# Designed miniproteins, single chains: the designs that were tried, part 71

Each design is a single chain, and the fold is of that chain. pLDDT is the mean over its residues in the fold that is shown.

## One batch from the design tools (miniprotein)

Design m2613
Fold by ESMFold2-Fast:
Structure m2613 (fold): chain A 90 residues (1-90)
Amino acid sequence: EEKERAEKLALAGYIALQMGDYELAVKYFREALELDPENAWAHVLLGEAYDKLGKTEEAKEHYRRALEIARKNGDKFVEDVAERLLARLE
């Protein structure tokens, strides 16, 4: 139930991000992460939405959090994506 709702919110955030509605993407990803805070991919996408809004420090924070979660879970794909995105901003 909670996980399913979190996944639907993350999907809504992803659609908003692809449509260029970065403020709406931030809203949906933040709501998704309140329900599922260990969703590493949602942290990556929230970071991208913040980066598009020029909020560089918030973007870095979420990329670092995604990297931490991905490393704990052995998610090499999300780890590599988060490292690359963080490096662009450093």
Scores: mean pLDDT 87

Design m2614
Fold by ESMFold2-Fast:
Order: C-alpha cells, then sequence, then structure tokens
Structure m2614 (fold): chain A 70 residues (1-70)
C-alpha cells in the first residue's frame, strides 16, 4: 500500500465519523480530499464517488471505497 492510499483510507475513516456526527458537508469534503490525494485515475475516483452516492447507507458506501483502496 502506498502512502497516498493510506492517507486516502484515513480521510475516508474521518468522513465516516463526520457522517455519524451528522456533518454531511464535512464528510463529502473529506471524501473529495481522499479521492484527489489517492493517486487513482480520475475515472476510478468518479466510480468510487458514484458508489458512495448511490449506496442506501453512505457509511457502507465509504466502507466499499476503503476496500477498493486496500
Amino acid sequence: MTEKQLQAINLLQQAKEALEAGNTSLAYTLIAQALNSSGLPQQQQSDILYIINSSKDPIQGIDQAIEILE
């Protein structure tokens, strides 16, 4: 795992905590920062964001994103 991937995972974990606290704005800012810093191609970043936004539970969507980055 690269340092960029590890940083992205840490930001996604912080996004989960923000959602649990009801801070949706902060959560999506952290998701965007995680994806932009991940080093992934833009298409894969968009695909992951779509998974998160399309999930019935956005926390579960973030868990799927973390699994993709691992």
Scores: mean pLDDT 81

Design m2615
Fold by ESMFold2-Fast:
Structure m2615 (fold): chain A 69 residues (1-69)
Amino acid sequence: SSLQAQLANEMGTGYYNRGNYDLAIKYYQQAIDLDPNYSQAWFNLGQAYDKQGNFDLAQQYYDKARQLE
């Protein structure tokens, strides 16, 4: 549901802000699994991969977020 996707995204952002990008990715992916049209969660997933140096995946997720805007 939309609410569960928002909660998963919030959990991801909490981990991201603590520098735990692996857990941030896990929760952002859960948000996307719950709501594939959640543009903000796609963008956040891209930022987490960018922080890990996975620029190709980051770009793909940024492009997906932009497509959904």
Scores: mean pLDDT 90

Design m2616
Fold by ESMFold2-Fast:
Structure m2616 (fold): chain A 59 residues (1-59)
Amino acid sequence: MTREEQIKAMKELLMTKSGLDEEKAERVAEEIVEGTEESFEAMERAIERLIEENEKKKE
């Protein structure tokens, strides 16, 4: 699977399951995919940002 395909799949999942806006979902998906390739710590930070943004949207 290419990086672009991984980002697209993650973005769609975030939009459909988490209810994020397309722009936010794309940004977070890119961070998650890049974090996976470079380090697990970067991925954890991307996930934490996703959770924060989703909570802010609900409020």
Scores: mean pLDDT 71

Design m2617
Fold by ESMFold2-Fast:
Structure m2617 (fold): chain A 66 residues (1-66)
Amino acid sequence: TELDAVVARYTKRAVDAASQGNDAEMERAIDELEEALRKLGASPEVVENARKAIRTVADIERARRA
């Protein structure tokens, strides 16, 4: 549940940034998610899957506004 909360927090931040056209903040949120998950002891596979998921959701949000 702690991992889920962290993923949700950074996903919201990335989506909010994407909705504002702030690519720099979106990339920062994705990078900080990776660091936060590593500090919680998540495996490399979990980190990579979370990064892909957050980027996909943010990209969809950006595309919806085009």
Scores: mean pLDDT 82

Design m2618
Fold by ESMFold2-Fast:
Structure m2618 (fold): chain A 71 residues (1-71)
Amino acid sequence: SATAEARRKIAEGKRLIEEGRELLKDPSKVTEGIGKILRGIGLIFEAYLLGEQGKVSEEVKREAARLLGIE
């Protein structure tokens, strides 16, 4: 299911962003932290695009949009 895939992408993306934000507090881990944040944003953006294509529920699309700062 595209909806199940999008939900997994959102969950993984959220985890990567939170892990990356924690890493940014350590100057020696800034590159790793940025890498995780960008990967997380990419996954959430993929879920949002599935919503824009009408392949997933409006709920999933709205969650992805909120996480990306798009309403």
Scores: mean pLDDT 87

Design m2619
Fold by ESMFold2-Fast:
Structure m2619 (fold): chain A 66 residues (1-66)
Amino acid sequence: KEEKLEIILKKIRETEDEEERLALRIYLDYEISGSSLEELAKTLGISVATVRRYYRKGKKILEELL
């Protein structure tokens, strides 16, 4: 759990791609904090469909990394 979180946080820090960084942050907030996609959409001021797209992208990045 903590090792996986460290890997994700390191990738977020090292990524210069704003879209990848946002995708990984959304994935983390959903998986670790238990925030709903609707709450994340409200917090970020974007659509639920966009949050869902970023969540899937973040998950894919981590599956490739791990």
Scores: mean pLDDT 76

Design m2620
Fold by ESMFold2-Fast:
Structure m2620 (fold): chain A 74 residues (1-74)
Amino acid sequence: MEEALRRAEERGQRAMKEVLERAKEIIENMSEVEKEIIETSKTPVELAEKAAEAGLDPRRIAALQVAYVILSKK
């Protein structure tokens, strides 16, 4: 039981690290459209709506929301 829980936690921690690294990569490699969306959005929900209107993939939108939260936590 404990080994299965430990492996699940390790996978969860790895997934979280991947999400954070993906957010950093997005911040460094954002297009002008994505930068404008982040700059003009007041909430993660508004950011998702603007990104969807711009035709971005749902996975990309989720990553931009994470990047927005990281940038706004200063």
Scores: mean pLDDT 72

Design m2621
Fold by ESMFold2-Fast:
Structure m2621 (fold): chain A 83 residues (1-83)
Amino acid sequence: AAAAERARRIYEVLRTGTPEQQRQAMLDLARLLLDAAGAEIVSVEEVSPDRFRITGRLADGSTIEVEVDVARKEIRVTGAPAG
């Protein structure tokens, strides 16, 4: 599937890429995760060069927020709808 191929490419860049490529790969991974959750991206905020906040909207109108930490290679869900 195209999503699995995108995930593999992102993983490869995170292992072997430059810092700039790793930053873009972390953003691409966060977007891929939101897309897989069925979320439409409504905002991307650059908190710092190595930290981003992405807000997505789900089909039910609820919002999901994720923070991307490029230096730590972490994606954290910081706001999610109650299920």
Scores: mean pLDDT 77

Design m2622
Fold by ESMFold2-Fast:
Structure m2622 (fold): chain A 55 residues (1-55)
Amino acid sequence: NEKEIKEIIEKIKEEAEKNNNKLTIDGDKITVEGDEGLQKIVEDANKIIKELKKK
């Protein structure tokens, strides 16, 4: 669970760095400013993280 959450966060960090977008991480919650595509990825990731935390 924790490992999968870390992998999701790392992947989002890579995408943010590639697009030079501002990324904020507060625990398991991810927020991004700017890119609509990255915003969608972040929304999907937050949904998956929420499901992983349920177990």
Scores: mean pLDDT 72

Design m2623
Fold by ESMFold2-Fast:
Structure m2623 (fold): chain A 54 residues (1-54)
Amino acid sequence: MTPEERARRLAEQLLAQGFSRDTARRAAEEVLRHYGLSEEEARAVADRVVDSLG
């Protein structure tokens, strides 16, 4: 599973539990950073992931 897919699943779970989009984005960003993405890349991917979930 790609880092983006893992971040997406976490964001999806957090949104389903009633957490804010900002919280889901930050959690996704942390996952992406753990897998070696730069701060800038992780933010961009996390934003895209959360936007795709509504």
Scores: mean pLDDT 84

Design m2624
Fold by ESMFold2-Fast:
Structure m2624 (fold): chain A 58 residues (1-58)
Amino acid sequence: GDIERAKEAAKILSKAYPAYEVSVNEETGEVRLKLKGSGFVEVLSPDEAEELAELAKE
């Protein structure tokens, strides 16, 4: 489901972008990327997170 896809994407993104705190909203499947030491936050849908994670595998 969307939550499982989001969790797998979040694992990849956490490894690819160690400067970011990566979390998953388990109710919506949204993936939240917070840049450590700043106020910058980006929220990705499950599909957006999966796409970014596939690019990060390169």
Scores: mean pLDDT 81

Design m2625
Fold by ESMFold2-Fast:
Structure m2625 (fold): chain A 80 residues (1-80)
Amino acid sequence: SIDEQLDELVREAERLLERLREAVARGDILGAIGLLLALMGLLLDAERLAKSSKNPEKAKEAIEHLRRLVEEARELLRSL
C-alpha cells in the first residue's frame, strides 16, 4: 500500500540521517553532502507517492516528518 511505502521511506530517511550524523562526526563533508542529497531525494519520492494516497492526513504527517529530518540534516551540515 502507499501508506506502507511512505512508512518505509520514513524509516530509510531516519537511517540516512543517522549515517549523516556519523559522517559529520568524522568530518566527512563530502559524505555528509551526499547523504543530505539522498535524504532530499527520499522527500521528493514521498511527495510523489503522497499525491496518490487515499489517506491525505497520514500522507501529510509522513511528508512533514521527512521535512523535519531534512531540516535536521541541514542543521548538522551547518555545524561543520
Scores: mean pLDDT 88

Design m2626
Fold by ESMFold2-Fast:
Structure m2626 (fold): chain A 72 residues (1-72)
Amino acid sequence: MSPLEYLDKLAAALRAAGATELAALIEELRRAIEEKGPESEEAIELARRAEALLAEDPALRAQALAAVAAVK
């Protein structure tokens, strides 16, 4: 699948897992990559925000791992 399709599926899986804030960041990251590319300042900032959320919350990390495993 395309990288953008992967991010769309990942965001949906995150929402289903209850990780709604992280899902919103992944949706914004997908949009930034589509519009401005993966090296854009906006894409980099959104990726950093997602990493910061994951660093602070073990439950969110578990939800994210489950979402990644669900996407194929």
Scores: mean pLDDT 80

Design m2627
Fold by ESMFold2-Fast:
Parts: structure tokens; sequence; C-alpha cells
Structure m2627 (fold): chain A 62 residues (1-62)
């Protein structure tokens, strides 16, 4: 559901802020999947979560 996607985004942001980048990646991956399933892959919310995921992945590898 959209509510589950929004909660996953919040959990990802919280984990990222705490330096838990692997957990942030997991939450953002879940959020991207849920948004894509509910709204379609081309929805702006999927792209925004994709940017967050890329940021978390870069931080994890740094």
Amino acid sequence: SLEEAEEAVRKGEEAFAEGRYAEAVRHYMRAARLYAEELGETDPRVREVGRRLAEALRALEA
C-alpha cells in the first residue's frame, strides 16, 4: 500500500541519518518496489526514492 511505501521511506531516512546505510538501502528498495506496484514505474515518487537509494548506496561504498 502507499502507506507502507511512505513508512519505508521514513525508516530509510531515519537509518540514513543514523549512519546505518545498509538498513537505509533495504528500506528504500522496499519503498521503490511498493511505489512502483501502486503507481507505476514512471511515477515521480519512484524516481525520488531511486535518488535516495543511490545516495545511500554511495555512502555505503565510501
Scores: mean pLDDT 85

Design m2628
Fold by ESMFold2-Fast:
Structure m2628 (fold): chain A 65 residues (1-65)
Amino acid sequence: GTKYKVTAKKDYTPVNSNELSLKKGQTVILSNVEEETPITIKGINSSTGDKVTIPKTFVEVTKLE
């Protein structure tokens, strides 16, 4: 599936249980991205295999493949 690189611009505390906690500068690779909207991206965290949703408001998203 398509891979995306997500880099946090600020620390984030999740509002919902399906969201990731992020620290400023932390990078997460998402595989098998199922849904991308202007405000969220949903896929599988490549390091854990868990399904996660990440808000785009304070992260930078880069498509890798």
Scores: mean pLDDT 74

Design m2629
Fold by ESMFold2-Fast:
Structure m2629 (fold): chain A 107 residues (1-107)
Amino acid sequence: DLTIEQKEVVMMARIIAASSEVFVAERQIERAEATGDRKLLDNAVAILRSAGGLIADLQKELEANKDSLSNYATLSEKVAAVRARLEAAVARVKALDPDVQIDIPEV
């Protein structure tokens, strides 16, 4: 089993990975808004679904370990920041195509 310190390092790496996925999706949405390219929008939707799953898993693991994590508040704040960006990106997708089926999982 991982130590608490090792769990925090792994959680931080996963937050960075999710943030990077959201960044790629944000750029593809920006290009889709400028060009009307449906393939860019479809790719962004797939990435946002993936990032949403990663954030949901992170929130679940944070709650399971909240009493043990020394950096719970900082990790929780960083996950919330990525979720807020994810929700804003989903809103932009729905503004371009109201028929898009995309839900961010809750924990």
Scores: mean pLDDT 86

Design m2630
Fold by ESMFold2-Fast:
Structure m2630 (fold): chain A 65 residues (1-65)
Amino acid sequence: KVSKEAAARLLLVALSTRGDVESIRIENGNIVVKLRRVTPESEADIEAAKELAKEAGIELIVERL
C-alpha cells in the first residue's frame, strides 16, 4: 500500500500526460479527472488508476465531456 499523498501525486502526473484528459483537479481530498474521450486503451489505464486509488484510500472521480 502506498501513501495517500504519493498515490495522488503519481496519478496526477501520469494522467495529465494523456491526450484524453481535459483537466485534473483535487476536490475535497479526492482526485477529479475530466476526460474528453476514451479509447479501449485509456479505459484500461483509468481502471488501473482507480484500483491504485482505492488501495491508497483515495476516491478517483471521472467526469466525461
Scores: mean pLDDT 69

Design m2631
Fold by ESMFold2-Fast:
Structure m2631 (fold): chain A 62 residues (1-62)
Amino acid sequence: MTMDDINEKILEKVKENVDLSEEKLEELKKKLKEGNKNSPSEKTLQATLEYLLGLSQEEIDK
């Protein structure tokens, strides 16, 4: 699996677990793409996912 494939899976999971606006999803896609160019660690991707899941919990709680 390439990093691009991993990023696509992450985006699919985010879409299912996080009800983000189209604008926020596009911003996340850009950040993942730029991070990939700078060789982001798996820990960075995991931390990003945990942060997004935290946001979804807060959005649901609203």
Scores: mean pLDDT 59

Design m2632
Fold by ESMFold2-Fast:
Structure m2632 (fold): chain A 96 residues (1-96)
Amino acid sequence: DPEKQKQLQEQLLQKGKELGDLSFELQDLLVDLAEKFPEKREYMRELSQQIKKENDEFVEKMKKNPEDKLKLIEEAIKWEQEQIEKVKELEKELEK
């Protein structure tokens, strides 16, 4: 179905942009927090490395499961949002 394929491609592009924006937000937040709390710099570096590993695994899953790309991107978006909220919560705890 050419129309269904076009709609899927448009959804993938839109969700891909959303995921990219969240990844930039998370990275900026980690950099800012590491500068604000130098004693947590190593922890922030380790968290950044873990995020990179998760993203690499996500890319591999998409390559192996092309039919599930939309679902995988939506799961990645949810995971990135959860990481952003966790880092924001950590910032609040450190600001006490």
Scores: mean pLDDT 81

Design m2633
Fold by ESMFold2-Fast:
Structure m2633 (fold): chain A 85 residues (1-85)
Amino acid sequence: PLTAADRARLRATLPRAPYKKPEIKTDFDREVAESLALMASGIAKIAGDSKLSQELRELAEQIGTSENPEEVYEKMLELIRKAEA
């Protein structure tokens, strides 16, 4: 189970409101999104949530390879929001 401190760290990876859909159009944008997913995966692993860590790692790989990385990134953000709530 995530502690309040773990949830706060996961929340820090989320964009501030008002939230706009991410635009991932360059290789650099893709790398940034993938790095954020890997950071969130690492936070979940350190917090002891192996399932969340694995799901976030799989989403990071999909961001790197997907034709629609923006959709995968949105999925990642929703997963983090559900976990930190």
Scores: mean pLDDT 74

Design m2634
Fold by ESMFold2-Fast:
Structure m2634 (fold): chain A 80 residues (1-80)
Amino acid sequence: IDTFTVKLKDKDGKIHEVTFKLDESEEEIKEKLLAMGFSEEEAEDALPSIMRAIEVLKSLNEEEQKVAIEHLKKTVIEVS
């Protein structure tokens, strides 16, 4: 599995579905969030959670990754 999707809740309470690649850098993730209309502060707040999800997924086998991405699709990460 090369990608995963999470829901990000901005400071206005709007939910955004965002898809990330497992090989994306912090800079690439930050650029993606800014392109979607998140502020620099919101992007910085979201980064640790997204990076943690990537590290966890990379440590799992294919079967475990499938279970984890289904849980991530239901996860809402709040940014302020």
Scores: mean pLDDT 80

Design m2635
Fold by ESMFold2-Fast:
Structure m2635 (fold): chain A 75 residues (1-75)
Amino acid sequence: AEKLAEEALRLAEEGIRALKAGDVARGLELLRRAEELFEKVKEVASEELVEELHRRLGELMLANREAVEAALAAA
């Protein structure tokens, strides 16, 4: 479960980094893959791990809100 959560966070961070670099297609694909892994984490992980992952993803998204909103508008 921890490995899956780490991979989801890594993909989300890479996705945000790609969006900030202007690679919208790559960024959205990486974020989609992170979301798929997050759904798998929710099925197999403890509530504590899911809550921690949700908090970290929320912080990442809020810190990069402008880039995420611009990417979603372009999609």
Scores: mean pLDDT 75

Design m2636
Fold by ESMFold2-Fast:
Structure m2636 (fold): chain A 67 residues (1-67)
Amino acid sequence: MDLSSEEGRRRVEIEALEIAGAVYEALKDYEKAIEYYRKAAELAREAGDEEEARIFEERIKELEEKL
């Protein structure tokens, strides 16, 4: 893992956003959780990781049912 590269920085950012989303989800703050998962999905899609983006999109849909 190379944190100085754009690819490395993007991966770390996606992971940080996923962690933030999971934390807010555990706190029942679904609006914040959706916001962070949405950002993670966008970055994953830009990185060409369509499978990871799809996983985040599924989580967003599930959380929207709780709003």
Scores: mean pLDDT 81

Design m2637
Fold by ESMFold2-Fast:
Structure m2637 (fold): chain A 61 residues (1-61)
Amino acid sequence: SPVLEEGRALLERLARLIGNSPEDLAAMVAAFEGLSEAEQERAVRDLRELVAQLEAQAAAE
């Protein structure tokens, strides 16, 4: 699913930004994959906004 692929990529980017362990990232991915399609679409939208904001903050520092 394109939504699953995008969600995983966004969670990997988020994990790098916040310094999560590989185990924490795996748990986040598992939780995301357990969501309904509608919840995954909403989560991806929210993750896009969050990751973009955090990356912009990191680039400004």
Scores: mean pLDDT 85

Design m2638
Fold by ESMFold2-Fast:
Structure m2638 (fold): chain A 70 residues (1-70)
Amino acid sequence: SGYDAGIAEWEARLKKDPDDYIAWTGLGAALLRKGDYEKAIEAAEKALELDPDNVGAKFVLKQAKKKLEE
């Protein structure tokens, strides 16, 4: 499947800095919007490993899990 410009930008940042929790959160949000829920969960979990109090990553994780359970 193709990536939109937003997903590609976050992936480019993560290639340079895989510990960038902001980029993991942004990637998770973009994947959630695209409907790639399992990948959104993986990105959000990675962001939370790096920044456990990340409100954005917690939101992505909750919404993506809810969509997979529907």
Scores: mean pLDDT 84

Design m2639
Fold by ESMFold2-Fast:
Structure m2639 (fold): chain A 66 residues (1-66)
Amino acid sequence: MPSREEVEKALEEADEASKLLGKLYLEGEEVAKKVLEKVKEKEEKAGKTFKPEERLELAKEEYEKL
């Protein structure tokens, strides 16, 4: 019987706000990934891997440019 599926759909409809919040959270993660890619490009241009502290400072700089 579709009763179980109707309950699951009702939970999905009631949880649409959580789905939206999850989507917005994933969007924020994509921004973080873009910042990390910019740091990686600078490492490639410099021909070396930066220290964690240097990578953090570069990530802050790139984030501020957004």
Scores: mean pLDDT 65

Design m2640
Fold by ESMFold2-Fast:
Structure m2640 (fold): chain A 83 residues (1-83)
Amino acid sequence: NALEYAKKIALEKGIMNEEEVDALIKFVNDALEKGLSFKEIREEMKKRKDIPEKLRGVAFYIYAKKKANKPISKEAIEKLLNE
């Protein structure tokens, strides 16, 4: 699971704590369930000043791939978290 992988890397790097990562994962899954447009999820994510910019990028990447039913790359997640 790409979201669980992103959680592992974010926690290991100290980017955010478990509660923050779990809230972000829930946000992405809720957005997918609601069928939000890319504009709508981007606007909702901008309101979340508590989410680090790197993790917003990862969340958006995962959302885009899942919405398009495309494979998610672990290497892409690592790159987004390290840039």
Scores: mean pLDDT 73

Design m2641
Fold by ESMFold2-Fast:
Structure m2641 (fold): chain A 80 residues (1-80)
Amino acid sequence: SLDEIRQQTTRLLDEATRLAVELHERGADPAVLDRVAGLVLEIQRLQDEIDASTDIARAQQLLDQAQQLLDQIRAIVAQA
């Protein structure tokens, strides 16, 4: 459902934001912090598009894109 996709997107963005804060608190390199901030902003843009969508298939595609961006953030965190 659209509501489920929107809830999943919110949780995903919350996790991405938490990971960004964690990197900042650990004193990660400014270049790494900038990269992760950029990925979080991309997820926020996808959330806005998902929230505006009434098409379940489109919303799912956007959620899948947001998941790929979160996976990139997780990989950066694992290497930091």
Scores: mean pLDDT 89

Design m2642
Fold by ESMFold2-Fast:
Structure m2642 (fold): chain A 67 residues (1-67)
Amino acid sequence: MSMEEVRREVELVFEAFRMALELAESLEKPPSIADVFRAAALGLQAMEEEGLEAGRRAIEEALRAAS
């Protein structure tokens, strides 16, 4: 595992958490912190496989299911 690879993974983690928090703020009922972490993890997986838009969609779906 290279430092460049580690940096890219860390950047994706931050992007996933940022999107999860921003989307959570838009919900009528705020999700728990655990739901936000779960959504961010699902978003990270989707971003790695299918890109940024798939990640955002996965986060929205996870947060909606939690609410």
Scores: mean pLDDT 78

Design m2643
Fold by ESMFold2-Fast:
Structure m2643 (fold): chain A 68 residues (1-68)
Amino acid sequence: MEALVAAAEAAVAAGDLAAATQHILAAAEAAPDDPRAQAAIALLREAAKTGKEEEVLAAAGRAVELLR
C-alpha cells in the first residue's frame, strides 16, 4: 500500500496520468473496505465523467492526499 501511494504521488508530480491512476487503483484494490480508498475511487470516477485528462490528473492528486 505505502509503496503504491508513494509511486502515485511521484507520477502525479511528473504529470503521468496513466501511471498515477494505475497506482491509485492498485492501492484502493489492496484496501477495498477503507473509506479513504472508496473516496479516492469516487474522485477519479467523477473526474472521468468530464472527459478531460487534466481533471483526472487533478483528481489523482487529491486521491493521493486522501490515501497518505
Scores: mean pLDDT 77

Design m2644
Fold by ESMFold2-Fast:
Structure m2644 (fold): chain A 56 residues (1-56)
Amino acid sequence: SDLDLLRRLAQKEAGLTDEEIDRLLTASEEELKEIAEKTGLSVEALRSLQRALRAA
């Protein structure tokens, strides 16, 4: 799967940095909450993106 394309779309559409996306790939539920607070995204959106990134 095209992980690089999905990463670029996450940056453009969700405003995530490369570092935030890298952290999201390995994030626990506690870390997802922290990322949500920093980015303004919902935990549900981040969890869905994490699943998509891991499947890519």
Scores: mean pLDDT 77

Design m2645
Fold by ESMFold2-Fast:
Structure m2645 (fold): chain A 84 residues (1-84)
Amino acid sequence: VEDLEKAAELVRKIAEAMEAGLDQLPTARAYADELEASDSPLLKAVGRYVRTLIDRAEAGDHQTAVDEIRKAAELLEKRVKEAK
């Protein structure tokens, strides 16, 4: 539950940074680093996935990466609500 809430919070922050523009990708990477630094297998897996999306944004597929990270944030937030 606590890990799920932290994943939802950090993924939302990554989504907001990526939506703000390419100049905020370093901020998104910092949040992804925080997920991967966690001892939680769930947070590590989420961090690895969101890094893939940040890499796609840098490669020129910014709109698709933003759409996918937004969906990931929404799904995690929904799971947090269902757990409460």
Scores: mean pLDDT 82

Design m2646
Fold by ESMFold2-Fast:
Structure m2646 (fold): chain A 85 residues (1-85)
Amino acid sequence: MEEAREEYERAAEEASRLIAEAEEAIAAGDKERARELVPRLERAAERVLEAADRLAEAGDVLSAAAGKILAVGARFTAELARRYI
């Protein structure tokens, strides 16, 4: 459980940071930065989803649900960045 929780926390922190960076790049008109962040956001979403699934298997369904919402947010941000560039 401790390992799965730590992995989830790291994945969630990275996804949240990348979402914020992508929003900032789009707001600043930095198309190159937005383009670079798309594959990172997609990978971060996948990492969060994998960690959330492990938490669900361990019985932490609420944290798993939060992780799935975050993964959807990261994928949505990647799609916005992709459309912007």
Scores: mean pLDDT 83

Design m2647
Fold by ESMFold2-Fast:
Structure m2647 (fold): chain A 60 residues (1-60)
Amino acid sequence: SKEEADEWYKKGLEALKAGNYEEAVRYFTKAYHLYLENGDLEKAGEALRLASEAAQKLVE
C-alpha cells in the first residue's frame, strides 16, 4: 500500500539522518518498489534518488 511505502520512506530518512547509509539504501529501495506497485512514479523516483545518494555516501 502507499501507506506502507511511506513508512519505509520515513525509515530511510531516519537512517540517512543517523548516518546508517546501508540501512537507508535498503529502506529507500523497499519504498521505491512499493511506490511502483502503487503507481506513484513521482515518489518512486524520489525514493530511488535518495537510495542513490545514500549509496554514494558508502563510497565517499
Scores: mean pLDDT 87

Design m2648
Fold by ESMFold2-Fast:
Structure m2648 (fold): chain A 56 residues (1-56)
Amino acid sequence: SSAEKATENVVKYIGTLKSISEEELETLIDVVELLAETEEEKEKAREEIKKAAEKV
């Protein structure tokens, strides 16, 4: 799905960063959620993006 592809791209992007602000992280999550068709896709995207940010 578009949401899954966007989540993968966002996770890769976060992995290239030295740091990420909470505001930027929230914006990326919001954008990916707009592409999600189901609540399960939204929750999975949030979880994966937040986990990627924890490593930065």
Scores: mean pLDDT 80

Design m2649
Fold by ESMFold2-Fast:
Structure m2649 (fold): chain A 56 residues (1-56)
Amino acid sequence: SMEETIRRAEERLIEAGEREGRRELGEELAEGLRLIVEAVEFVAENPEEARRRALE
């Protein structure tokens, strides 16, 4: 599922950050990915409202 794929991507970002000694950066990138996914899901479920907001 898309949710499962996103969860794995978040885990990989955190792991990559840990390998570079930058766990906090990895966690920030994972959070950013989550926000992007939430926005994409909102657009997919509410296309008219998303269009209205995008035209501002």
Scores: mean pLDDT 74

Design m2650
Fold by ESMFold2-Fast:
Structure m2650 (fold): chain A 82 residues (1-82)
Amino acid sequence: SGSQAAALSQQGLTYLRHGKWDKATKKFQKSTDLIKSSTNQQSLQVALTNYQQGVKIATKKGKKKVKKVAQKGVDVAKSKLS
């Protein structure tokens, strides 16, 4: 569900803030996979905000895999909010 996608995006961001790159990557990936089927505008907006913060942190820390997954989340969420 969209609420699960939003929760997973928040978990990804939390792991990222604690330097747990692999766990962050897995949570953002699962979130992005779930959000592809979501139509809930609030859940899409929450996930988008978390993905955008993920891209910012991953870029600053030079973590390419996390950045790629979080950026894919941004792209999917923006496409669904358009």
Scores: mean pLDDT 86

Design m2651
Fold by ESMFold2-Fast:
Structure m2651 (fold): chain A 73 residues (1-73)
Amino acid sequence: LEEGLKLFKEHKLDEAIKAYEKAIKENPEDAEAYYNLGVVLKLLEKYDEAKEYFKKALELNPEYEEAKELLKK
C-alpha cells in the first residue's frame, strides 16, 4: 500500500474501531462486533490487538472458526 493511502485508511479504520467499540458497549455479547473489530485492527497491521479481539469473539461464539484460522496465518 502507498504511504498516503495507508494513512488515509488508518484514519477511516480508526473511525470503524470506535463504531465497533460502541456496538460492544451496547451489546457486550456481540461476537460479530468483536470479530469485525479484530479484522479492522488486522487491516491496520495491529496484529497483537487483532488477536485479542479474535480470541474474545471465539470465547463468545466458538463457531467463529475462521477467526481461529486467521490467528494461525
Scores: mean pLDDT 71

